# Designed miniproteins, single chains, continued (3), part 99

Each design is a single chain, and the fold is of that chain. pLDDT is the mean over its residues in the fold that is shown.

## One batch from the design tools (miniprotein)

Design m11662
Fold by ESMFold2-Fast:
Structure m11662 (fold): chain A 66 residues (1-66)
Amino acid sequence: STEANLYTAAALRLIGDELEGRVTPEQAELIRKALNALKQGRYDEAAKLFEEAGDTETAERVRELA
């Protein structure tokens, strides 16, 4: 599903970004909250959290699900 694909892509990106030091602990926490909101079907909350973390591309794609 589109939701599962977005979740998987964002989760894998977070793992890669953490390993490469490309995200702060605060950004990582926001992305984890966004992933939890996405999994729960809270698309508007998930999109806002992705935007706050600086992932505007994923936020836009999540809004398409709402």
Scores: mean pLDDT 84

Design m11663
Fold by ESMFold2-Fast:
Structure m11663 (fold): chain A 90 residues (1-90)
Amino acid sequence: SIAERLKKSMELLIRNLLKEEDEKTVLLNAAGVKSLADGLISLTRKNEKYRPILEEVKEMLKKVAEELKDRFPEAAAILEETVRKIEEVL
């Protein structure tokens, strides 16, 4: 499924992001996650069958944003805005 591939790509970016010390690299990875999540949101708007995977992504991004907020507040804000956008679709 394309939705599963988008989720896997987000998981790989998140894994890299959590190991990064460079703020610019963290911000670029957070922006990448947002772009992939926007793709999954678009799929879910066209077909409700993707709602369960979008819910899983929402919970994942909420946890990652909480973990990042003290070290990289701008990256956390990007992920929190992405979560808010997902909640508007669910």
Scores: mean pLDDT 87

Design m11664
Fold by ESMFold2-Fast:
Formats: structure tokens, C-alpha cells, sequence
Structure m11664 (fold): chain A 71 residues (1-71)
């Protein structure tokens, strides 16, 4: 239904905005690591990269669901 499709599109937009925020945070942490190398920052970067990876997978799954509903 169109209502179900709209809900998925809104969810997709929300996840994409979250991804942009996390990618921005990752860039800031990488710059901090270049200026002041620390093991704590390296761990935070690695954790954030894993979170971004999971979010990208979730976005891909939602995009497939939307594509199937648009048929």
C-alpha cells in the first residue's frame, strides 16, 4: 500500500540522516587521531566504523523492501 511505502521511505530518510551524522563524527575522530594519536581514539573509530557498516546494511535492506513494494 502507499501508506506502508511512505512509512518505509520516512524510515529510510531517518537512517540516511543518522548515517551522515555518524560519518561526520568518524571524520572528526580521524582528524583528532592525526593530531593526537591515542589507543582510546583508535578504539572509538573502530566501534563507529562497525556501527556505520551495520547502518549501511540496514539501509540496503530497507531500499530492497521499498523497491519490492513499488512493483
Amino acid sequence: SKEELRKLILRLIALKLRLIGLEFELELLKKKLEEDPSEELEKKIKELEEEIKKLKEEIKELEKEIEELEK
Scores: mean pLDDT 85

Design m11665
Fold by ESMFold2-Fast:
Structure m11665 (fold): chain A 82 residues (1-82)
Amino acid sequence: SMSEKVAEEIKKLGEKFKDRLVAEAQRLGASPEEIAEIQKLVDEGMERAIELAKQGKISEATAVFAAAVLDAVGRLEELRLR
């Protein structure tokens, strides 16, 4: 189904983004706590987006996922600027 395909793609993309953001945070000298917070932002965003996708709310799922990734990137920028 479309819901299953979208949920699977969100999981796949979310894990890839999480890996990349964690690698960059480590490069910037982030603490384990700061890395965990970035992981949490992506994980919570993925879970929420998957729930919306399963409800057939594909546009909302995409927006929520995108917002979560942007929030995690924003935390990474704060680490760079400190």
Scores: mean pLDDT 87

Design m11666
Fold by ESMFold2-Fast:
Structure m11666 (fold): chain A 100 residues (1-100)
Amino acid sequence: MAEERAIELWERLVEDFIRGVLKGAGIEAGEEEKRALEKAREETRKTLESLPSEEEREFAARLRIAILEGDTEAIRKIIEEMRKAGYSEEEIERIKRLAV
């Protein structure tokens, strides 16, 4: 639902934030400021496009709960479920990193 609109709003917020930081730091408008804004926009787009899927976020949330509860059996079962769902070892490690 309205994910494209949320991405556009996030891009604008990040751009405004960086512009505000540069202005607050006394950095004069020029090529360096413009370069920083363009780079931040590109990095924001890449980050948003690389955001975990709904399924990956669900696995990360479940792992986080199991870790907080100290439930090692639940952690093991969630990892096996990810493996059965077709996730690679590298993707599982990435999802585990999201859980912390």
Scores: mean pLDDT 67

Design m11668
Fold by ESMFold2-Fast:
Structure m11668 (fold): chain A 113 residues (1-113)
Amino acid sequence: ADAATGEAALEIPEYGVEGTLRTELAADGRLTLTLDLRFRGDRESLLAAARLLARQLADMLGLAPEAAARLEALLLDVAEATRPGASAEGRLELPGRGGPYTVTVRLTREPAP
């Protein structure tokens, strides 16, 4: 079986976001994209960061408008579910080149001061 893993740093300092993007290619050709994010700041900054990240990922992955909208909805849902000092996770399957891929978002939000 042939499998591959890649990792990249993600940082949006203007909106208090840091984390990693991990890409895993399974032996059956399925691609899993995992975003593991940490956030410091208010809710408005978090929602702005979620929209920006969704747009950047949609552009990078060449998503159709309907798939891009579903990715943005996932990121906004995870952002809104994540209270200060808590974590939330969301998952979505999207169409991609060579087959579907799974996007998993894990968000940890720093405690309130």
Scores: mean pLDDT 78

Design m11669
Fold by ESMFold2-Fast:
Structure m11669 (fold): chain A 99 residues (1-99)
Amino acid sequence: SIQDINRSASDLSRQLQRLDQIQPDLGRRIQRSVTDLVRSIRNNDFDGARRSAQRVMRHIDQISDSDLRSQIRQSIRDTIRSMGRYMNNPRFIQLADQI
């Protein structure tokens, strides 16, 4: 549902604010890559979404705080999975599992 997407996105926003206190450049890069990923999914652009997801995964791996890394990864995964369910597109659900 849209509510599930908004909830996961809200959780992610708070976690990225926490990351900004530790690694501000990385927080901005993740925010940009996630914005691109969400836009590609909304446009039903699987190839664009896959490329953006790969960038997101590379940036997540650069997070030094292991707990925050796990939380951000999970929030992004949940957001993409919820979008895939909302759009009834299993390709995006599978893409979420790769994050």
Scores: mean pLDDT 87

Design m11670
Fold by ESMFold2-Fast:
Structure m11670 (fold): chain A 68 residues (1-68)
Amino acid sequence: SLREKLEELQKKFIENPTDKEVLDELAKAMEEYLAELDKQFSPERVKAMRAAFEEQLADYKEEIEKAK
């Protein structure tokens, strides 16, 4: 499932926080998951989930930048 894929990619990133490729795959998986949520939930709920994902990705990008 898309949720399992997200959890697996998140674990991979935690194991190697500077892996830009894993971060890019995580971002793509989050967009796919949000697309599925958009079919099932209200636009307001989906917007809240998107904001949470964008904040998480921003934190991860900051970790990569600090590692440079």
Scores: mean pLDDT 76

Design m11671
Fold by ESMFold2-Fast:
Structure m11671 (fold): chain A 85 residues (1-85)
Amino acid sequence: SIDEEVQRALVIIELTEALKAAEKGDYESMIEGVKRALERAREVFSGEELEKIETSLQKAIDALKAGNVEEAIKYLKEALDIVAS
């Protein structure tokens, strides 16, 4: 449906913006973007795909809170790849 296509595109946009924020050292905007993407992903995805997206995004948040920026970017890219496939 159009609504599903729009919501999926918005998740991709939010994750892409979060990745850009992370690459410029704006970790506050990264966390905010990841949280928005996670909330929207729960409305769009289901089953194994949702579980993988949620796991990757939660690991990204947890890594960033622990100060592991490289690990956070890795998990954010993994989530983006799943959503974009």
Scores: mean pLDDT 84

Design m11672
Fold by ESMFold2-Fast:
Structure m11672 (fold): chain A 61 residues (1-61)
Amino acid sequence: MEEVLELAVAVMKTSVKRKPDDIEALKGLKEMLEKGIEAGLDVEEYKEELKKVEELLEKLK
């Protein structure tokens, strides 16, 4: 299960890199990172990424 979630996060990160102004992609990445944190996967790294995603969402308002 962890491997599937890690792959999902990687795919969403790639989508955000291709379309960094895509609010829906950023929201999707946020949800995947929150699920990863709840599962105990790379908690500190995912928290930093989540913070960056939230900052980007705030700037795109």
Scores: mean pLDDT 73

Design m11674
Fold by ESMFold2-Fast:
Structure m11674 (fold): chain A 80 residues (1-80)
Amino acid sequence: SEEEIKEEVELIKKQAEELLKNADKFSEEQLKDVIEGLEEEIKKLEELYNDPSLSEEEKKLIQEAIEYLKKVKKELEKKK
């Protein structure tokens, strides 16, 4: 449902914000693992976005999450 996707997207965004907030506390190896984890999450959301059963509203929420995670990933990559 749209509500379930919205809740999941908000949780994903919150977790990504916490990772970015704590980026300076990560070792170089931990930062690499975090970035790889974000890349895998982006791939999962891109796969979900291609599900033909999703409404246009649900797809919009997923796209916004993908764009947000890509932005967070870029910011974390700058700290390497």
Scores: mean pLDDT 83

Design m11675
Fold by ESMFold2-Fast:
Structure m11675 (fold): chain A 71 residues (1-71)
Amino acid sequence: MSELDLAEAEVSMLVIAASVYKRQGDLEGALKYYEKALELAKKAAEELGSERLAEEAKRLEEEIKELKKEL
């Protein structure tokens, strides 16, 4: 597994965790995991040149913005 593959897997797992918390009504927990996923996606996109992670980061920023409206 390369550093890029690991980063993609970690971002995916954090997004899944955030989705589970959101589904359960734990919006604070969901926000925490989405913010962790965003931080990792941005860092990996910049360091590893991943367009996929850059796109995912943009999507996560939108999700976080919408979630904050419900807190």
Scores: mean pLDDT 83

Design m11676
Fold by ESMFold2-Fast:
Structure m11676 (fold): chain A 89 residues (1-89)
Amino acid sequence: SMKERAIELVRRAIELARELAEEHPENEDYRTLLGLLHSALELLEEGKLEEAKLLVEAAAALARRLAAETGDPRVRELLRLLEELLELL
């Protein structure tokens, strides 16, 4: 289902964001990104798709900024996952 696919994408994004946050403990933006994604997951599990979409949009905006600042291909992959998720929401 769309909901199951959305949850899968958020969980994959959370795993990648966690790795990035652990590797860059001095950059609060990765921890903020991780927090937004955890909140989005809870909303998706509750079926609150419109509220989840707002948090995913915020996460995508932050990931886009981080991709531009760092050039890290893992940040670009995270952004790709979030953009795919937004197409489902």
Scores: mean pLDDT 89

Design m11677
Fold by ESMFold2-Fast:
Structure m11677 (fold): chain A 69 residues (1-69)
Amino acid sequence: SKKLEEAKLYVTKGAGALLNGDREKAIEYFKKAKELGKDNPLFQKVVDYLIAEAEGDEERAERIRAELA
């Protein structure tokens, strides 16, 4: 899907923002990725995990990680 490829690009942009120390920008990119990839359940869970990690929500990240295993 063209939208899923665009969503993956926003995940890459979010990762770049994290490398630059910009957690707020990373979260915005991950939220955009989630919106674009909404029809893919596995992609949604991966992006929710990335958002939880970026927000420092350890409990939420741990729960999502368990679902991905």
Scores: mean pLDDT 87

Design m11678
Fold by ESMFold2-Fast:
Structure m11678 (fold): chain A 81 residues (1-81)
Amino acid sequence: SDDLVLGSAVLDAYENGGREEAKKVAKKMILDLKLRKEGVTSEQAKKIYEKEIDKLSITDEELDRLIELGRQARALVEQAR
């Protein structure tokens, strides 16, 4: 699911760069997922990205939820091994 994929990337960013890096990755992926669903071209996505990324805010509650989803996704992968 989109949430598990997003959570996994956010958890990886959190482990490598802490909460601020995790917020950056979360914002980027949320915007990217939105643009993919809208069928936006890469060139159009780049212009929208530059305008919209600064308007996105991730709350601490949202970040904690995404980190927890990432841990759940990792547990599912480890159980499959």
Scores: mean pLDDT 77

Design m11679
Fold by ESMFold2-Fast:
Structure m11679 (fold): chain A 67 residues (1-67)
Amino acid sequence: MLEANNLVIEGVKLAQEGNYDEAIEKLRQAIELEPTNAIAYKMLADVLKKMGKDEEAEKYREKALEL
């Protein structure tokens, strides 16, 4: 869905700006709209890793690989 892809793009942009909390919110919304969106899971994992939440990041990275 274009809406889910737009949320992923917004989340990535927010993460690049250091707005990790907003980035996570946008990426979670993308997953809610399209639960099979592997890119959204991968981007969420990348943001969590930048926040130092390595265990949570690994969980979402594994989920992305299953999709």
Scores: mean pLDDT 81

Design m11680
Fold by ESMFold2-Fast:
Structure m11680 (fold): chain A 58 residues (1-58)
Amino acid sequence: SMLKKAEEAMKKMLEDPSKAPEAAEVAREAMSEDGGSGGLFMMMRDAAEGLAEEYKKK
C-alpha cells in the first residue's frame, strides 16, 4: 500500500537525513494516488521537505 511505502521512506529518513528528499517524493506520490489520506501524506511531505531544507543549509 502507499501508506506502508510512505512509512518506510519516513523511517529511512529518520535514520539518514540525506534520504529526506526521497521521502518527500514518496509522500507526494502517495498524495496523488490515495487522496483519502491526503492530510497525513501532506504532513509527511512537509516534514521531509523541512528536514531536507535544514540539511541543505548546513
Scores: mean pLDDT 72

Design m11681
Fold by ESMFold2-Fast:
Structure m11681 (fold): chain A 61 residues (1-61)
Amino acid sequence: MPLKLSPEELAELLRKAGFSEEQVELVKRLVEENSDVEKLLEELSKVLSPEDLATVINLLS
């Protein structure tokens, strides 16, 4: 589905979910570079564990 959150809003949600600043910055950058969900999920799957990826997917839903 289309992203409903800005990269800045997503970054704050990730911080509240317990992600490190390094992980938050990485996810924020990938969201900024990939406007569509399919490309974003593909890039995130390369750099995040399956558990972290599931957390990001839930925050984007």
Scores: mean pLDDT 73

Design m11682
Fold by ESMFold2-Fast:
Structure m11682 (fold): chain A 56 residues (1-56)
Amino acid sequence: GLEEAIKLAKEIAEAIKNGDEERYQSLVAKLQEVLKKLTDEEREKVLNIIYDELSK
């Protein structure tokens, strides 16, 4: 659900910051499956969380 997608989004941002390409690819695959079950508004919220985490 949305909570799981938010957690994955934050973990993706950390993988990007750490340069962990293998973990990044794995987490993106998991996020894509979760996003299929969300509304457009929830998907936008999840993407904004990734951008926010990367701006820190």
Scores: mean pLDDT 82

Design m11683
Fold by ESMFold2-Fast:
Structure m11683 (fold): chain A 60 residues (1-60)
Amino acid sequence: MFTLRVTFPSEERAQRAAENVSRRYPDVEATVEGNTVVLRSDGSLERAIGAALDAIGEGV
């Protein structure tokens, strides 16, 4: 089991990120704590990281 925390600039960003993760990576559990998204993956850390990067990944 892998747990990754990703902190966003706002609660709105965190909620959108969690929704995006749940839609694209249903095998990753996304929980919102304020402006932080907690990702849990039982299968793949790479999937959890990919989900996190996809959630924040505009404006590079």
Scores: mean pLDDT 71

Design m11684
Fold by ESMFold2-Fast:
Structure m11684 (fold): chain A 70 residues (1-70)
Amino acid sequence: DDAEIRALLEEARRALEEGDVARARELLQKALSLATDPNVRRNLEQALAELERGDVVAALAGIAEALKLL
């Protein structure tokens, strides 16, 4: 459901803005488990990879791109 994925991504963005990387990772993983669109999935996988590297700015950009596709 695009609305559920959108809600998870908005919450993940807020978590990252608050510095809660662990919460954001959980929310992004849940969003990825629900996403069926290949472009949404790719942007979420990139956001998770950027968080693994500690690049919060790049992760936020990936979330923004995924939101544009929903």
Scores: mean pLDDT 86

Design m11685
Fold by ESMFold2-Fast:
Structure m11685 (fold): chain A 68 residues (1-68)
Amino acid sequence: SEELELVKRIKEILLKNAPSEETKKKVEELFKEAERLLEEDPNAYTEVTGLILRAMGVIIDEELKQRK
């Protein structure tokens, strides 16, 4: 599915920008859930988008901690 490939590309970009191993693990877990949902229901766009936004939030939160 083209949608799944797009999600995987977004995952790669976020993982490259993850500031720590812990952040990478959190992002990977969120994307595993997103990929699972999309495989079960190709129309689960709202839930998948929510998980991606949460993954971005994890990176932002960790970046803010690193600046203290």
Scores: mean pLDDT 78

Design m11686
Fold by ESMFold2-Fast:
Structure m11686 (fold): chain A 58 residues (1-58)
Amino acid sequence: DKKKLKDQYQKLVAKSVAYRIRSIGYLIDGDEKKAEEYLELSKEYDKKAKELEEQLKK
């Protein structure tokens, strides 16, 4: 169902963005270890979103 794939894509994009913002927040606060952790989470969800995006194109 294309609607379910779109919903999953939106949720993955939202999580990626949220983790990226959180990573930047930790960098500003000087917490480099947490910043790196949340950056890796952001990259993971971005990768999952890109995989679903290819399914939505065709």
Scores: mean pLDDT 83

Design m11687
Fold by ESMFold2-Fast:
Structure m11687 (fold): chain A 75 residues (1-75)
Amino acid sequence: EKLVEEAEKHIVRGLKYFYVDGDYEKAIEEFEKALELAKQAGNDELVSFVYRLLAEVYEALGDTEKAEEYRKKAE
């Protein structure tokens, strides 16, 4: 499905920014775009996965409150 494919591309870019480049701002931007596309696709599993990725980035930033908010949304 086109929306899922586009969400996957943004997830891959965000993962590279997060784990390879250490660019947390760009990682969040890419994951937020993936989240929007996943929600449009109605893919709840993908939405939960992206929420977990956002939680990990915010945890790495030291924003533990924001990280916990996204972990709750992933449930």
Scores: mean pLDDT 86

Design m11688
Fold by ESMFold2-Fast:
Structure m11688 (fold): chain A 70 residues (1-70)
Amino acid sequence: SAEEGEKRFLEGLEKEGKVEEARLLREIREAAAAGDEERLVELLTRLAKLLGLDISREEIREELERLKAE
């Protein structure tokens, strides 16, 4: 299943030493499932910084609000 594929992908990241990336992706999944928008914004902001993306928390929040309006 897709969920099992995600679990295996995250376990693969942890085995490769990408523990912080695996943790953030897992927490993002949990926050999204819980509908916790504030936590989702925080986790996505942390992921963006980890990936070297120049994007603010405010920009992430605005994008999530736009996606919910569609």
Scores: mean pLDDT 76

Design m11689
Fold by ESMFold2-Fast:
Structure m11689 (fold): chain A 56 residues (1-56)
Amino acid sequence: SKEKAIEEAREFFRELLKKGVSPETAKEAVIGFLVMQGIEEKEAEEIAEKIREELL
């Protein structure tokens, strides 16, 4: 589901930050993940930005 994809994206972002990946690069990786899950690119960008804002 879309909600599950967003939850997985949030965890993916946290894991990337723990590994020392920059927030900018982690956001791009999360966008790619969401697009692969079938979410439209623009919506994936908006979701990834919200995740970045929430976790930073």
Scores: mean pLDDT 86

Design m11690
Fold by ESMFold2-Fast:
Structure m11690 (fold): chain A 53 residues (1-53)
Amino acid sequence: MGFDYERAAKILGVSKSKVRGIPKETVQKLVKEAIEAKNNNDKEKLEEIRKKA
């Protein structure tokens, strides 16, 4: 199945190349957490997620 690296990169605020270097399961987890943080306007949590990516 095609994993959408472009969408994941945009959600995480990192480059597509950066996302490609991360395990798929980790990317899916980070994307879910980033979407949740964005919905809650949690800027601190978004910054933490970006550092882990």
Scores: mean pLDDT 75

Design m11691
Fold by ESMFold2-Fast:
Structure m11691 (fold): chain A 88 residues (1-88)
Amino acid sequence: GAARAEALRAAAVAAGEALAASTDAARRAGAAIALVGAALEAGLAARRGEVAEEDALAAVRAGAEAAAADPLGRLAGEAALELFRATV
């Protein structure tokens, strides 16, 4: 439901923001992994009917947009969206 969609969005956005804000390579790698992981969780939640597919996609897009200030963030966002589409 709505609470699950909000939690997925918050997780994806937090990961994207962390990636955009981080200058340390290890922290950036961790944030990119977290964003991709959030996309997988969103896709599985949509596939299980826990969240509407549109809301899960919006959550992953919000995370990708937050990350897009950085070139690695943009690439991680693209990978996250591809993984989401593969899991629904």
Scores: mean pLDDT 86

Design m11692
Fold by ESMFold2-Fast:
Structure m11692 (fold): chain A 93 residues (1-93)
Amino acid sequence: RRFPSPEELEESTKKLNEGLLEAARAGALTEEGRELKAKIKDVKEALELAKKSNDISVHTAAIAFAVEAGDEKGVEEILKIRDEKIDKGNNTV
């Protein structure tokens, strides 16, 4: 549960971006996830939602928003928040 290096995180972000884009095209977001994403105004708000929630739907919606916005750094920051929560033993439900 060591934090990945910046380079490893960048590579993981790329793979997640591709996976999330494919999932979005397939309609893989839940109805709750789509509603949450619609409430997000910008990447800063997506980051705040990810920090305050342990819900996988919220984290997925935040990442999907950042991907659609083209903000790679925002996606990386949300992933770091997820990794920190997972490392501390918090279950994303």
Scores: mean pLDDT 65

Design m11693
Fold by ESMFold2-Fast:
Parts: sequence; structure tokens; C-alpha cells
Structure m11693 (fold): chain A 57 residues (1-57)
Amino acid sequence: AMAAPVTATVTSNGIEYTVTLTELPDGRYRETATGPDGTTVSRVLSREEGEALRARL
């Protein structure tokens, strides 16, 4: 079963981002980061990368 999506606020270089981490059916993760200007960037992470990121949120 997939885990529920996780949303957290992270700061990088003084800029605050809203990050949403969603587990995919194949065990990988989708990371979506939204900046203060509303710009959104998405990437797909491996299972290991997604679990490591989830542990830091």
C-alpha cells in the first residue's frame, strides 16, 4: 500500500519552499517543490532517495 503524501516547508539559501513528497505505486517517490513566487519543480526520486528525504522532512 502507498503511504500518504508528506508536505513540509524547507529553506534553501534563505528561500522557503513548500515540498510535497508522494510515494508512487512502484516504490519510487515524486518530489514537488513550490517556491514563494509560485514556481513549481517536480522530480522523481528512487526509493532510497525518497526515504532519505522523507526522514529529513
Scores: mean pLDDT 78

Design m11694
Fold by ESMFold2-Fast:
Structure m11694 (fold): chain A 61 residues (1-61)
Amino acid sequence: DLDELAKAGQIAAEEFQDTSLSVEEARERTRQKLLEAGVDEKFADSIAAVLERARQEVQAR
């Protein structure tokens, strides 16, 4: 449970740093990496959606 949360957070942080990808590409790649790491699909989707919104906010500036 805590291990899954820590793993998801690490993957999300690494993917957020790559701003060369489009928001859509970054979201899908983050989701896929989370699933490959064994994170629950529903939780992976939630984390990917949060990253999508955060990246959109950064790119809007």
Scores: mean pLDDT 72

Design m11695
Fold by ESMFold2-Fast:
Structure m11695 (fold): chain A 60 residues (1-60)
Amino acid sequence: MHRIKVEFESEEAAEKAAAYVRENYPDTKATVEGKTLTLESSGSLEHAIGAALAAIGEGL
């Protein structure tokens, strides 16, 4: 399992990023704890990294 944490400037931004990841990377688990988004994947490293980069880009 691969796990990546992404810190956002607001809880709203983290939730929006989580929604984006869930929509575009359904095999990745996205959880929000305050301003922190945790992405977990049982798949490849590339899948987990891709999800993290997408979350950062959509973190508004």
Scores: mean pLDDT 74

Design m11696
Fold by ESMFold2-Fast:
Structure m11696 (fold): chain A 115 residues (1-115)
Amino acid sequence: KLEEALQKMKEKLKEIAEKYGIDPSVIDENITSIDDLIESAKKLIEQLTPEEAARVALELMNFASEMAEQARKEGDEELYQAFVRLRQYFADLLAEIAAKSPVELPEVELRGEAG
């Protein structure tokens, strides 16, 4: 269900905020859409260094990919497409970060590679 998936993404954003010492209040309490989630992620990433922002964008891209696969397994094509779009947003954001402040990109760890 969309509401459950949005709640998991909101939780992930709050975990990332805590990890990087950012006030979790930058994450909107009333996340009801993918667009709300994108706005909260933008606010979080704007408070990070370019290197941290690149790492967070990759982490969120991978998490969105995992959420998309879960939606596909559950037969929810609309939710799958929503998370595919969210993943693409984070990929575009990572490219923008690299263009504005060239940084060494972290290695992308995918499910089943690192264990």
Scores: mean pLDDT 76

Design m11697
Fold by ESMFold2-Fast:
Structure m11697 (fold): chain A 82 residues (1-82)
Amino acid sequence: MSKEELKEKAIEYIERAIEALKNGDIEKAKEYLGKAVEYAEKAEVENLSEIKKKIKEALEAALQGDIEGAVEYLEEAKEILK
């Protein structure tokens, strides 16, 4: 799998996590975000630490009931991956 294909997979899993959060499925969102991080690590992305930080902030927001904030952090993580 190419570096670009791995980045695309990371983005795809972030998008699936956003949908899971909007549906109230925090456990599925957490599973998808774990896969997104795994693909981003395999892609050796330059900004991996920033992506991980945004994903952590998204999960913290979701656990506090702030789904809008969680989605915003995940959209920021997607932009860093592009």
Scores: mean pLDDT 86

Design m11698
Fold by ESMFold2-Fast:
Structure m11698 (fold): chain A 63 residues (1-63)
Amino acid sequence: APLPPEAREEITKLAIEAVKAYNNGDYDKAAELFEKASRIAEQAGDTRTAEVLRKKAEEFKKK
């Protein structure tokens, strides 16, 4: 199911901040922001989007 507009906006904002943190070399912060976005997607009932965002967080932690 598609994400509610409110959840999509919050997830997008967190993803943008995570990418900014990553570009600044703050990999821990980038991972935390993607984890938060993943939890919002899960709470909104979009398990697929939550899984994708969680994998992004794990990817950044391995740096």
Scores: mean pLDDT 79

